# Designed miniproteins, single chains, continued (5): the designs that were tried, part 80

Each design is a single chain, and the fold is of that chain. pLDDT is the mean over its residues in the fold that is shown.

## One batch from the design tools (miniprotein)

Design m18753
Fold by ESMFold2-Fast:
Structure m18753 (fold): chain A 86 residues (1-86)
Amino acid sequence: MTREEILEAIDKQYPSLNEHQRALADGVKEAIEKYKESVAAMEERLLAARERLGEFPSVEEMLQALLANEPNPAVQVIVEEMLKAL
């Protein structure tokens, strides 16, 4: 699934989400947009950060924390796709 498809999936599911799920979806959507805007620079920064942090890069830790607290399976899929894109 591309980032565009993930954003479309968020929009399609958005009306069925509760307040907390919408807040999380908005956060995921913002993270995807930031990733799209500077993907090449982010890839270089993530590689450098991973080298510095060893096995726990900040982006991976953040996405794993989001996934652990997400009850909506549609949002879980989006977060898992972001983790795969790392």
Scores: mean pLDDT 65

Design m18754
Fold by ESMFold2-Fast:
Structure m18754 (fold): chain A 65 residues (1-65)
Amino acid sequence: METARRLLLIAALEIIAKNGKITPSQVEAIIDRLKVPQSLRDRVMAAVREKGYLTEKELIELLSE
């Protein structure tokens, strides 16, 4: 579980570093590949869908809990 969170964070931060933000479709693709637990998936997807994107700070806050 810890490994999946770290891989999700790293992959998402790489996208944010290159594109300035991450979109719902990009987050969903990463989550599906890494088989992230549904509770974590639901939290991250809710946040990214509400705004249409996530920033580095928002991702770190979501994944630290």
Scores: mean pLDDT 78

Design m18755
Fold by ESMFold2-Fast:
Structure m18755 (fold): chain A 91 residues (1-91)
Amino acid sequence: MELEKALEEFRKALESMRRGDIPAAKEHLEKAVEELRKAREKYPDNPYIQEALDAANLALFYLDRGDVEKAIEYVETAIELVEKALQELKK
C-alpha cells in the first residue's frame, strides 16, 4: 500500500537526518513524496494525504537549505498526517 510505503520512507529519512546522512535523507524523502502522489490519485477525498505532501515538500525545502532541525520537524508532521490518512481508510 502506497501510504505504508510512504511511512517507511519517512522513517528512513528521519533516521538518516539524525545520523547526518543528508543525501540518503533526501533520497528517502523523494521516494515518500512519490508514494504520496500515487496515494492521492487513489484516495482524492482524503485531506491528510495532501497535507502530508505539503509537509514533505517543506521538509525537502529546509533540507536543501541546510536547516536539518526544521526538516526533521516537517518529516515528523508528515508521519503523523500519513498515520491519520491510514486511520480514515480503515473506517
Scores: mean pLDDT 86

Design m18756
Fold by ESMFold2-Fast:
Structure m18756 (fold): chain A 96 residues (1-96)
Amino acid sequence: MSKEELEEEVLVAMARMVLSVLKLIENPTSEDLATAVRLAEKFVEAAGKIKNEEAKKEILEATIELAELVLEKAKELGDEELAKRAEEVIERAKEL
């Protein structure tokens, strides 16, 4: 396994893990959502540098689902800034 292949596998696992953890939190706080959207922003940035199309697709799919969940919960909390950040992550991910 090359360093790049290991980094790609770790990113896929991390994106899926963050999504799974957020789904387990019954009542996420604005701080929980801010952490999740910050990680989603980093996953989109990292995915843009990935050469493996399958790994890139898996990271982007998990990141979009994560950002959509953050958007839903941010709207429930009335956090307009977090909702806007989540929407920007979704748009950026769809363009990659």
Scores: mean pLDDT 82

Design m18757
Fold by ESMFold2-Fast:
Structure m18757 (fold): chain A 99 residues (1-99)
Amino acid sequence: MKVSTAEPDPKRRDEMLQQAIKKLEEVKKMPVKEQQEEGLEKARELIAEGERTGDEFLAVMALMLSVVLRKSSRRLGDKESEKRAEELEREAVALLQRL
C-alpha cells in the first residue's frame, strides 16, 4: 500500500505552493485574461508535479486554484478558460482519488 513515488524536493514543493497561493490571490482580486492563462499553466504544473511525486497537497492546491480559475473565468464571460479550468478541476480530483 505504500506508493513508490519519486523523492519530493521540499524546496521545489514550497516554491510551487507559494507561487500557487500568490496566483490564487491575484486571480481572485483581478480577473483578467492574462492572469487566467498564467493560473491555468500553474494548475497544470501542480497536477504534473503531484502525479510525479504522489504529493496530495500539490493536488489539493491544483484543485483549489482550478476552482478559483473556473469562477473568475465565468465572471469574465471567458467560456474557453472556464472549460479549461473545469478540465483541470476534474484532473485534480482524479489525481486525489488515485493518491
Scores: mean pLDDT 76

Design m18758
Fold by ESMFold2-Fast:
Structure m18758 (fold): chain A 96 residues (1-96)
Amino acid sequence: TEVVEVLQVTVTIETETIEDAEKIIEDLREMAKNRKDVTHFSVRLGKDKRTVEAVLIFDSVAAGEKAGEEVQSLVLNNPAAIKVSVERRVALKAGD
């Protein structure tokens, strides 16, 4: 019966090499660990081993909007990223 607004950020990054994809995964993981407002972090490597998909859920829309700037800066300024997509979605979560 309780609902809370949370922000889900999905980042899809294409890289030229497998090693570049692994580096981006580590950079995203480090960023998520350094943020106490991240309630969920998952990362997936595509079948080509060069496409990274990361999903981050923030405990509030405001926290996620601020973190979204950091994520966008990290991925858009990464020379290993040949294509980047960042999607932000407000979601309703029950029980928190």
Scores: mean pLDDT 75

Design m18759
Fold by ESMFold2-Fast:
Structure m18759 (fold): chain A 92 residues (1-92)
Amino acid sequence: PEEYQKIVSEFNAQIQQIQQLIEQIKKISGGKKDKRLDALEQQLQALKDRFIQLSTEPETDPAKREATLQEIFQGLQDIKKQLEEMLAELEK
């Protein structure tokens, strides 16, 4: 319950930060479509779907659940890093 609420809060915080970066990139790019940005948005949606699935269909194996959560959060960190690199490049 408390641990789960912290995980949900952290997930939502990461999603909000990533969405903010996506919006900033789109604004700076003047609405131009970027294949890398499209791929990252698809990856983000897949991670969101995976997190929701984990929440609605609970994994009975704690080790597998922990591994899945680590993969989701690692994926979010990877997306965030790539978006931050894209934003930095656009600011040059």
Scores: mean pLDDT 80

Design m18760
Fold by ESMFold2-Fast:
Formats: C-alpha cells, structure tokens, sequence
Structure m18760 (fold): chain A 78 residues (1-78)
C-alpha cells in the first residue's frame, strides 16, 4: 500500500536524522512535531505546551500531560 510505503520511508529517514542528533535536539524536534500536529487539530494551548516542553521546560511538560489527559477524557465521553 502507498501509505505503508510512505510511512516506512519517513520512519527510515527520521531514524537516520535522530541518530545524528543529541538528546536535546531530539527532544526539541519531537516537541515541535507534536506542537504542529496538535495546533492543526485545534488544540493551540496543548501545542504551545509541547513546544516549550521540547525546549526543556518542566512546567510546560506537566501542563502538556494534564491537557492531553483532559482531552482524552472529553473524547472518551463522546
């Protein structure tokens, strides 16, 4: 399938790039990627929290976890 092939290529390229980065760069990249995804999903507060958490902000990391839990709970009710 076309989607499976694209995901496999993305996984391979991401793995190669991640292996070249230190942990700080990997955390920042992960935070930015999650922020972009959640902003597109309509959760700008969660997006900002993940962005700051990726930069090493512990308060933002805890805020992101709490917001994500609240969103999961609301979606589970529907």
Amino acid sequence: SEISAMLAELDARLREEVEKMDEKERLKLGGEALAEIFEKLGYPELAEAFRLAGEGDEEAEERAKKLLEEIREEEAKK
Scores: mean pLDDT 71

Design m18761
Fold by ESMFold2-Fast:
Structure m18761 (fold): chain A 82 residues (1-82)
Amino acid sequence: SPIERLKEEVRRLQEELGRLLEEKAPKEEQIEALKRLAKATLELLERLIAEETDPEHIEALERGKEKLKEETEEGIKWIEEE
């Protein structure tokens, strides 16, 4: 299913970010991996919203998108601060 494919993509990107962190890769590479993970997670959330019919669940997923943006910005700052 499209959702299963997106979940697998998110999982692979999580593993890649983890590898880069473990290997102490350059911060630029860590930040780019985090951005790719955030983009894939956003696509997953947007697909879930498109398939959802419950307004309360849609509102929760929309809040999830806002939280993802905030957590991504915080993660980038954390990596940049050394």
Scores: mean pLDDT 86

Design m18762
Fold by ESMFold2-Fast:
Structure m18762 (fold): chain A 66 residues (1-66)
Amino acid sequence: LKEEVLAKIEAIAATPVTSEEELKAKTQEIDDLLEKAEPSLSDEELAELNKAASAAIAKLEDQLLA
């Protein structure tokens, strides 16, 4: 499960964003993925995924501002 969610987060971040609205939509999609997976994850696994999500969102922000 953790590997599946991580792969989905990476896939979302792999497509560049061209607008603030796309950035918000992808951020929400990542948040929804984490929320849905939370009951099946340990605190450690959730922390790892939150770290990956933060990195993915930062990458998308950089792409929008570039």
Scores: mean pLDDT 78

Design m18763
Fold by ESMFold2-Fast:
Structure m18763 (fold): chain A 76 residues (1-76)
Amino acid sequence: MASELAALLAAAEIQVVAAGLEGVPEEKVKEFRERLRELGEEGEEAIKKKDEEKLREVSERVRELIDEIARLEAET
């Protein structure tokens, strides 16, 4: 599941870049980058501790962030 989280984090990074290109304000893009960085740190700790429940929780939060970015991008 660590590879799934890594793929989700990579997809979220692509979404953040795409949002910036689609005209989402830079301040919002920076906010999303910070949230993604924090999620990456939490995911890395979960992997280190082999906490499968935390990994699933972090993965779900990354998916939610991707959805939020996509919705905001669609509004711009």
Scores: mean pLDDT 79

Design m18764
Fold by ESMFold2-Fast:
Formats: structure tokens, sequence, C-alpha cells
Structure m18764 (fold): chain A 75 residues (1-75)
């Protein structure tokens, strides 16, 4: 389904971003990775909205969970 495809794309982006964050060697690199991921998620949110309100909600929930885990790496 279109919803499953967009959630799969988001999970692949999350895995890539998390790997890059763990390997970040500076605060500047860490913030740059987060900014790039935010841009990619904003595009996925726009695509999800065209599919259904439920798809948009699920994308948002996964992004929020990602940010919580990413902030634990920052400190």
Amino acid sequence: SPEEEILKRLRELMEKAFTELKNAKSQEDFLKILDKFREEVEQLVAEAEKISPEAKRKVGELYDKFLEEAMKLFE
C-alpha cells in the first residue's frame, strides 16, 4: 500500500540518519545531519498527507520518536 511504502522509506531514512549521527565527530556535523533529516521528513509528511491523515500521523509519530532517541546521543 502507499502507506506501507512511505513508512518503509521513512524507516530507511531513520536508519541512515541514526548511523550518521552515531558517527558524527562534531556538534556542527550532528546538527547538519539532523537538519538534512528534517528536510527529508518534511517532504515525506507532504507525501503522506496526500495518502491519508493516518499516514501523516504515523510519519509524525515515528519522527518524534526518532528525535527523542537522537537527543539522547547529543548529551
Scores: mean pLDDT 84

Design m18765
Fold by ESMFold2-Fast:
Structure m18765 (fold): chain A 114 residues (1-114)
Amino acid sequence: MDEVARIVAERLKEAKERGIGIGVGVAGRTVVIAFEDTPEGLEVARELAEELSKHDLVEVELRGNLVIIRFREDEEGRRATELLVERLRELGIPVEEGKDELEAEGLAARLAAE
């Protein structure tokens, strides 16, 4: 739980410090992270997806510059999702809540492009 949130927060903090655009959309236990549609953003997305794929708490899907993180449908997955969202907001990363995964993807992409 805490390790997944830590990995995501550290990777996104580093990307933000490099000036890479980042946006996050959340729907239930799904967190969608969009990076800017540049070679740099695509590389960060790939590296984050590879690192998270090692953890059984999450299912990770990489769609270009989007990293879709689906937390387990249990108490630990719910708490990990909440903790991750809180940590990302504390880092000043734009996070918006969508009604479903498709809306979360659109919100993340829009925020990353701003």
Scores: mean pLDDT 86

Design m18766
Fold by ESMFold2-Fast:
Structure m18766 (fold): chain A 117 residues (1-117)
Amino acid sequence: SELEKLLEELKKALEEKNWEAAIETLLRLVALILGLPLDTPKEEVFDKVAEIAEELEGVNREEFLEELRKIYSDDPEERYAGIVAMLGPLYKYLEKKGDEEKIKYLEEAGRLIAKAL
C-alpha cells in the first residue's frame, strides 16, 4: 500500500538523520490518512490537522499552527512537541471514525520518530 511505502521512506529518512525528508514524508503520510492527494501542499495539510484539532479539542487554530511549525525547529524537544501536536488530534479523528488500519500506520510513524529523537 502507499501508506506502507511512506512508512519505509520515513524510516530511511530518520535512519539517515535527514529530518527535512522525514517531515516531508510524514506530511505525505498524513495527507493519505486524511484522504487528501499525495501532492497536497504542506500548508493545506497543516490547515486540515488544525481544523480537526479545533473541532475535537477546541484549540485556537492560530496557536495550534504555531505548535505544528515547531516540527521545523533545530531543537529535538521542539520537534517532538510539534509531532505530538500533529499526531494527537489525528489519532482521535481516526478513533472516532473507527479506522483501525490507519491508526496502526499513525502509531508506527509516531514510534519511528520518537525512537529517532
Scores: mean pLDDT 87

Design m18767
Fold by ESMFold2-Fast:
Structure m18767 (fold): chain A 113 residues (1-113)
Amino acid sequence: TAAAEAALEARVRALSLRGMRAAQEGDVEKAEELFEEARAAAEEIADEVARHETLALVHIAAGAAYLMLGDVEKAKEEYRLAIEHAQRALALDPTNERARGLLDAARANLAAL
């Protein structure tokens, strides 16, 4: 349902923010746990476009978190995953401005490394 999807998106957002906070505090293990929970929750989103957009957001946040932790190689892996999910969302809906913005952001973040 739309309400269940909104609840999953809210949970993913909350988990990603907590993951970023753990990374700011230098807690690698806690950050990785929270981003894995965020990814798992995003995978439960029934709408395929929304699922891929939300996964792209999780991977962008995880990439930024790994940069805060000094792990450039893991940040690159996360941004590559974000690109894949944003591309999949655009393949399903080529007019999706949000998916395009996520693709552009992930590409820019990866190119800056």
Scores: mean pLDDT 91

Design m18768
Fold by ESMFold2-Fast:
Structure m18768 (fold): chain A 68 residues (1-68)
Amino acid sequence: SVEEKLAQFRAELDRIFEENKDKSVEELLQEVMRLVKKWIDEETDWDVIAQLNRVAGERVAEELERRK
């Protein structure tokens, strides 16, 4: 289901943020962008692609605010 895909994507995002928590914003964003590209390249449903981008963007925004 879409919800299960989004839950798996969120779990993989959380892992990347945890593994890169002490790295620069640039390095963290490069790893996040690699994950997003991997998921988008394998997805044909534009609604799911839009949701993946939204989830990633919201998580990045939260992290950037935390680092200010």
Scores: mean pLDDT 84

Design m18769
Fold by ESMFold2-Fast:
Structure m18769 (fold): chain A 107 residues (1-107)
Amino acid sequence: SVEEVAEEVLKLLDEIMEQMKEAILAGDLRKFVVLLTAGSIELAGFIADARIAGDKESEELLLEIAKLWGEFNKKVMEAVETLSPEEAVKKIDELWEELKKKIRELV
């Protein structure tokens, strides 16, 4: 179902998010950028799977999630560039909770 697709995406992105916060706190900016990029690649994979299956409803949901993820990435990059590591992680937690809520509202 569309709801199951959304929860699978949220679970995977949550795992990436935890690793990104650890990388930021460790000052590993390379790992942070790699993980941020990994989230976009995983979403592209889900979109490809939905297209191959002819699942238009899941494809439309995943395209909207990808758009929201892109907007989130821009805000995350700004936070990492302008704030201390601890303040950046706090801001990212707030942005991630907002994004999870928006994704769940799409279903």
Scores: mean pLDDT 90

Design m18770
Fold by ESMFold2-Fast:
Structure m18770 (fold): chain A 85 residues (1-85)
Amino acid sequence: ITAEEFREAKTDEEKFKELLIKGGASEEQANEIIELLKEADRRAADPAAASELLRKAAELAQKSGMTELAEYLLESADRASELVM
């Protein structure tokens, strides 16, 4: 699963779950990633908490073989915590 596919599907839970499974995630891993991303969205007002949740989602994506998605989520975590280079 690519970062672009993730951006398009992230607002549609069913479509996003299907893309995660296609990318190599089990149904359980896909559900866990979706839950972490929903929790990050709920904590958008706390960038540090949102960043940590995005990093956890990236770890699950990496375990599923979705390296591009994992990299995108890590970059998103860095942006959420307002980290500059």
Scores: mean pLDDT 74

Design m18771
Fold by ESMFold2-Fast:
Structure m18771 (fold): chain A 80 residues (1-80)
Amino acid sequence: GGLNPTDDDVDAIIDTGFQLADQGEKIAPTNPLGALGLYGQATLILSNGAQLAKKAGRDDSAEKLEKARKEVSERGLKAF
């Protein structure tokens, strides 16, 4: 989509965030600094997506992205 996130854009952002979190979880035992970076990037992508969705008046999409961000943050805290 153009300037505003579409439902497909939202789903792609969530999928990317979870893929980064999954990779962070996988490497955390051997590369904790790399894992922190991946969780940080996942949280940032989801947070930025939520802000863009909210600014575009896509409140349901913003809530979905914020829920995914909270889940990634909780997973990151449990990985260490």
Scores: mean pLDDT 82

Design m18772
Fold by ESMFold2-Fast:
Structure m18772 (fold): chain A 85 residues (1-85)
Amino acid sequence: MMEEIKRKIEEKIAELREAVDEGLEEGDEEVLRVAEEVLRRIAEMAAEVERRGVSEELLKELLERALRIAEEAVRRVREIREEKE
């Protein structure tokens, strides 16, 4: 279900943005590195779309990959912040 995956991605992106905003207030270099890694992986996914062309199967694969990336990023940012608190 594309709508369900999209909603989960939006929720994780919102969580990541809040965590990054808080990390930026603290001047946390490690949080900035996590954000940079997420952006790099999104760029790789965009390049894959250009290389393989758009298909329903690829879109589902990329949405699942994006959700996983967002979930991992949120977890890493929280771990970094918990270690410092």
Scores: mean pLDDT 70

Design m18773
Fold by ESMFold2-Fast:
Structure m18773 (fold): chain A 80 residues (1-80)
Amino acid sequence: GDAERGKELFEKLGLNRTHTIGKEGPGPDLSGIGEKYSREELFEILRNGVPGTTIPALEGKLTDEEIEDLVEYLLTLKEP
């Protein structure tokens, strides 16, 4: 996966409008998600969606390679 491509996909999908990075903003805080979940867990979360959040199931909408790019981006989001 490619974290820069993952960041671009995150923004193009509008996930930055429905999810927060940091303590300010609407929606679930994604800060520290890279410390909380493994690469494999994040991949399955993105494929199947996240119940109770605005993250949709991306299986069939993105390729596995594009989902891996998103995972690499999310793994860069560590707690301060």
Scores: mean pLDDT 65

Design m18774
Fold by ESMFold2-Fast:
Structure m18774 (fold): chain A 89 residues (1-89)
Amino acid sequence: SLEELLARFRAAVDKLIEEVKGKNPELAEQLRAHADAVEAAFKAGDKERLRMNLVGLQLLAEKIKEEFGSPYADEAIRLAEELIRAVDE
């Protein structure tokens, strides 16, 4: 379900936030802000805001993957892509 996918996504992002927090607290805060916006948009039924924040989070996770090589970044990217596709359906 979309709810299960969103829960897995939030779990992956939260792990990524914890990993990045000690190395780059500004990036960790940006990840948290986008993750919170994703949840708020989902609760509001705002598909456009949901998509925008998922794309923003995917781009940040790709940057983190390049800089830190995190498996949590890989998981966050994959789940963001799945959520974006699910929102369009």
Scores: mean pLDDT 84

Design m18775
Fold by ESMFold2-Fast:
Structure m18775 (fold): chain A 78 residues (1-78)
Amino acid sequence: IEEIKKNLIGGIKNKDKLKIGEGLALLSLKLNVKIEGELGNLKVVSGSEEAKKIATEIIKAIDNNDLKKAEELVNSLK
């Protein structure tokens, strides 16, 4: 959870493409989903329906530059 927030949210704030990639990889592992594409065109391509829904909501928050919403959603992960 903390590593996902640090790499994904922090990477977006700092425009650090490597950290964003690391955060997306950690999110994919945590939710057991596959995420493909680039920022602004990320797609969840596999996983359970619940996991895909959560991953999609996090991606939507990121694409809308709603980092507060994205952080809240990541904090809800167990």
Scores: mean pLDDT 75

Design m18776
Fold by ESMFold2-Fast:
Formats: C-alpha cells, structure tokens, sequence
Structure m18776 (fold): chain A 65 residues (1-65)
C-alpha cells in the first residue's frame, strides 16, 4: 500500500532531520537510506506523493552536507 509506505517514509525523514540537527549524522544517514528505499517503491504507484517525499529527503541531505 503506497499510502502506508509514504507515511512511514515521512516519519523516517522527520527522524533523520532530528538526528542530523542533533549531530548524530550516522543515524540520520541510516534513517534517510531507509526512507529513500520506501520512496522508490511509492514512486511506482504514486509519483506525485513520491516527489513531495523526495523534497523532504533533499532537505535532510542538505543538513548532512
């Protein structure tokens, strides 16, 4: 279900942002990698929702740079 996958990806992105802001870059990267895998699956069924999630991933990656 793309809806459940998208919801979980959103939570992982939110956690990754929290860890990145707290300086735990390793955990942030692990959570982000899991979110990216879920977004890949979402994009096959709901590309519009996947684009929104990809925006969140990009924002967190900027925090890790």
Amino acid sequence: DAEELARRAEELIKRAAWYAQSGDLATAREELARAEELVRRVSERDPERAKRLQGGIAAVRALLA
Scores: mean pLDDT 86

Design m18777
Fold by ESMFold2-Fast:
Structure m18777 (fold): chain A 91 residues (1-91)
Amino acid sequence: SPVRQETLVLFHYISASANLLVAERSGDLKEVEDARRLVEWVIAHERDPDLLRRLARALIAQARRLRARRPEFAAALDEIIALLEAALAAA
């Protein structure tokens, strides 16, 4: 179902963004790792290139802000940013 897929993509996007917010507040690297899994799912399942570009740009901006506030997460966040930038280049 297209509606079901769109709902699941948006749920995974919101969950990824929420995990990055929790990581900023908690300092827990596991939240960044969980966000990466959710990001990978969004990239694999979003079929609308315009929506994918919008979601990816929002997540890149959030990840870059978190990287500046939590430099201990830099390596894990750089991996998320690289995945999102690759998805943008392919869209």
Scores: mean pLDDT 89

Design m18778
Fold by ESMFold2-Fast:
Structure m18778 (fold): chain A 87 residues (1-87)
Amino acid sequence: SKEEEEKLFQKSIDTWFGGLDLDGDGTITPEELREWLKSISKKAMTDEELDQQVADFLARYDKDGDGTITKEELEAFFKEEVEKRKS
């Protein structure tokens, strides 16, 4: 169900932020996002593919233009993915 998908995404967000040893400021650098994307990939991605995914994410969700990703921006991404699957 949608509620189950949203719960799984929220758990993934919480696990990711908890696992990345953040300074407690609630932000993630592009380098940390890149490494996380690499870790969850079922296949080895090229550096170019990882860099492109990070760039696309920042272009879409870095609304502050500070070059970092907040937990709130990541939650917005997962909510959008849930709605996309609903369509």
Scores: mean pLDDT 66

Design m18779
Fold by ESMFold2-Fast:
Structure m18779 (fold): chain A 74 residues (1-74)
Amino acid sequence: MPSARELAKEAEKKVEDLKKNVDNLSDDQLQQKGFEIMRLIVEARRQAEREGDEETLRRVVEISDEVVDIMRSK
């Protein structure tokens, strides 16, 4: 299984890509991309809890809040 840090890094990359393209996405595309990122966040959180990685847990919460804000803004 990927480490919590690797999963969080992948989620961060997808969030940055989402932020850059949000105005060019349809509502359906935004929801699909948002759900994909949220799946990575859930897995990263689970792995961070298993590893006791408090730093990655904090990062995952921050990423999650950002995705929710983006999705709610549309």
Scores: mean pLDDT 80

Design m18780
Fold by ESMFold2-Fast:
Structure m18780 (fold): chain A 59 residues (1-59)
Amino acid sequence: EEVVYRATLGADGKVRVERRPLGDPRWEEVATFPKTKVFDGMKAGDTLSAVGDSAPPAP
């Protein structure tokens, strides 16, 4: 099913990733990890959003 993801970089250098099913208003935390080189372009308070899944679509 389609879901929305967002990642937020905190002031402590940790990135929190949350997801929300398209039909639901609630966000669920799915991962948190320290900032890495891939986030060098981000600053504390910045967010990155994406839509998709690792798995292929299924009925």
Scores: mean pLDDT 63

Design m18781
Fold by ESMFold2-Fast:
Structure m18781 (fold): chain A 87 residues (1-87)
Amino acid sequence: SLEEEARKLVEETVALLRENGFGRLADELERHFEEQLAKGRLKEFLESTIALLENLAAAFEADGRLDLAARLRKLAEQYRELLEKLE
């Protein structure tokens, strides 16, 4: 299901953030996902998360963390693919 695909992407995103020292942001993202999913707002969650990942990737690219930026952009593309399935 789209919910299961979204959950797997969130788990992958959370793992990447925790591995790179962003555990608080990871916890916030996981909490936000469960809240939005419970409210039937999966589309809004995907849209906001794509924006978050793109902004975060740009910040890390500016900081010279090119590998992390690339991984975040790949995740953003995967979230965008899920969003297209909802439209």
Scores: mean pLDDT 89

Design m18782
Fold by ESMFold2-Fast:
Structure m18782 (fold): chain A 81 residues (1-81)
Amino acid sequence: MSPLEKVQELAKEMIELIKKERPELEEEADRVLEEIKNAKSPQEAYNIAMRFYVKYQDLLSEEVAKKVLELLKEIEEIVLS
């Protein structure tokens, strides 16, 4: 799996976790998932996912926030290495 594909899969999982906790964000989350799919670099996919997370982080339960942060650490290991 390429670094881009790996970041896209992790970013997708992150967005889907937020979408499952906050179904009212489904329309925007689906647009963000499409942007992640069309990202041309690991950094671009990371930036797209981070923007969505930062915007809605205050709406997340502690359990979901912890899972999202674990996925984010994996993404950062690929992008910031």
Scores: mean pLDDT 86

Design m18783
Fold by ESMFold2-Fast:
Structure m18783 (fold): chain A 68 residues (1-68)
Amino acid sequence: TQRDVMQEMLRALREEITEALRRGDFAALQEALERWVKEHGRELGDRFGVSVQAVQAAAERLLQYLTP
């Protein structure tokens, strides 16, 4: 599900997300999520039985939750 995909992203990118949030660097956070989806989106999609587009949508939703 979308929640499971978002949780896997949070786990995989915990250090990058934490560092970007600590600095308030939301551009770096967005770039890290976009780069990770390009590199791992297909693998994650196959693992959770969702499309790469659904993985991208999960990343966008995660970014919205983390952005003020």
Scores: mean pLDDT 80

Design m18784
Fold by ESMFold2-Fast:
Structure m18784 (fold): chain A 80 residues (1-80)
Amino acid sequence: MDPVIESAELQGLKLVAKLEKTVSGDDLEKAVEELTKKAREIAEKKGYKVELIVSIPQAAGPIESGKEVTVVTLAFGIPK
């Protein structure tokens, strides 16, 4: 995660939204879609043009049915 943030900042992109949600592995794709939409809305309300959105699943083991996974969504942008 840190290398992604550092790489984006070196390219002049600012981290404008960070969202996290813990879901079942079965709900991972829906959680990514919901977090991506919310992160974009937050960035736009702050007056930023969204250049990059990254969603990173974090789990203690394999992502599978009945197991919990934490999705971290990061939105990077430039001022409008």
Scores: mean pLDDT 74

Design m18785
Fold by ESMFold2-Fast:
Structure m18785 (fold): chain A 66 residues (1-66)
Amino acid sequence: SSAENAALAAVAEALRAELGDSLTPEQVRRAVALIAEGASAREIAERTGLSLSTASRAVRLYREGV
C-alpha cells in the first residue's frame, strides 16, 4: 500500500539521518526489511546491530505511518 511504502521510506530516512555515518546501506536495507516482515524491536537490534532504543523508535515510526 502507499501508506506502508511511505512508512518504510520514513524509517529508512530516519535511520540514515540519525546513524548514517555508523550504518552501511546494507544494514539500513536489512532493518527496513525486518520491519516490513513484522520483526520485533529486539530482533531488529540483534540482527542489525542497532541499539534497542533506535530499533524501538523505528518500529514505532513504521506503525504510526500505517
Scores: mean pLDDT 79

Design m18786
Fold by ESMFold2-Fast:
Structure m18786 (fold): chain A 95 residues (1-95)
Amino acid sequence: MELSPEELERMREVLEKLYSGEGEIPEEDKKLLIEQLKKQLEEDLKVANEEEKELLEEIYERIVEAIRNNEPVRKVFEEFMKKQGMSEEEIQFMH
């Protein structure tokens, strides 16, 4: 869905809060964010190679689930960094 400039700014603030910590995010904001993520995934998949497509789908699915479950999105990125072979120390420095 196409968002207004005001809605885009609000979504950015919601994303930053969701990334840095957990809390109750309004269902309306979750819906808009999930719709925006699905649109971004479709665009990314158009230019990705076959190997990248699988990784992108996995990452986006995990982010959407985190949003639905009120989990910090930061945790999703930490999990993917660990999967790519980064140590706990390296992940802490990227906080």
Scores: mean pLDDT 68

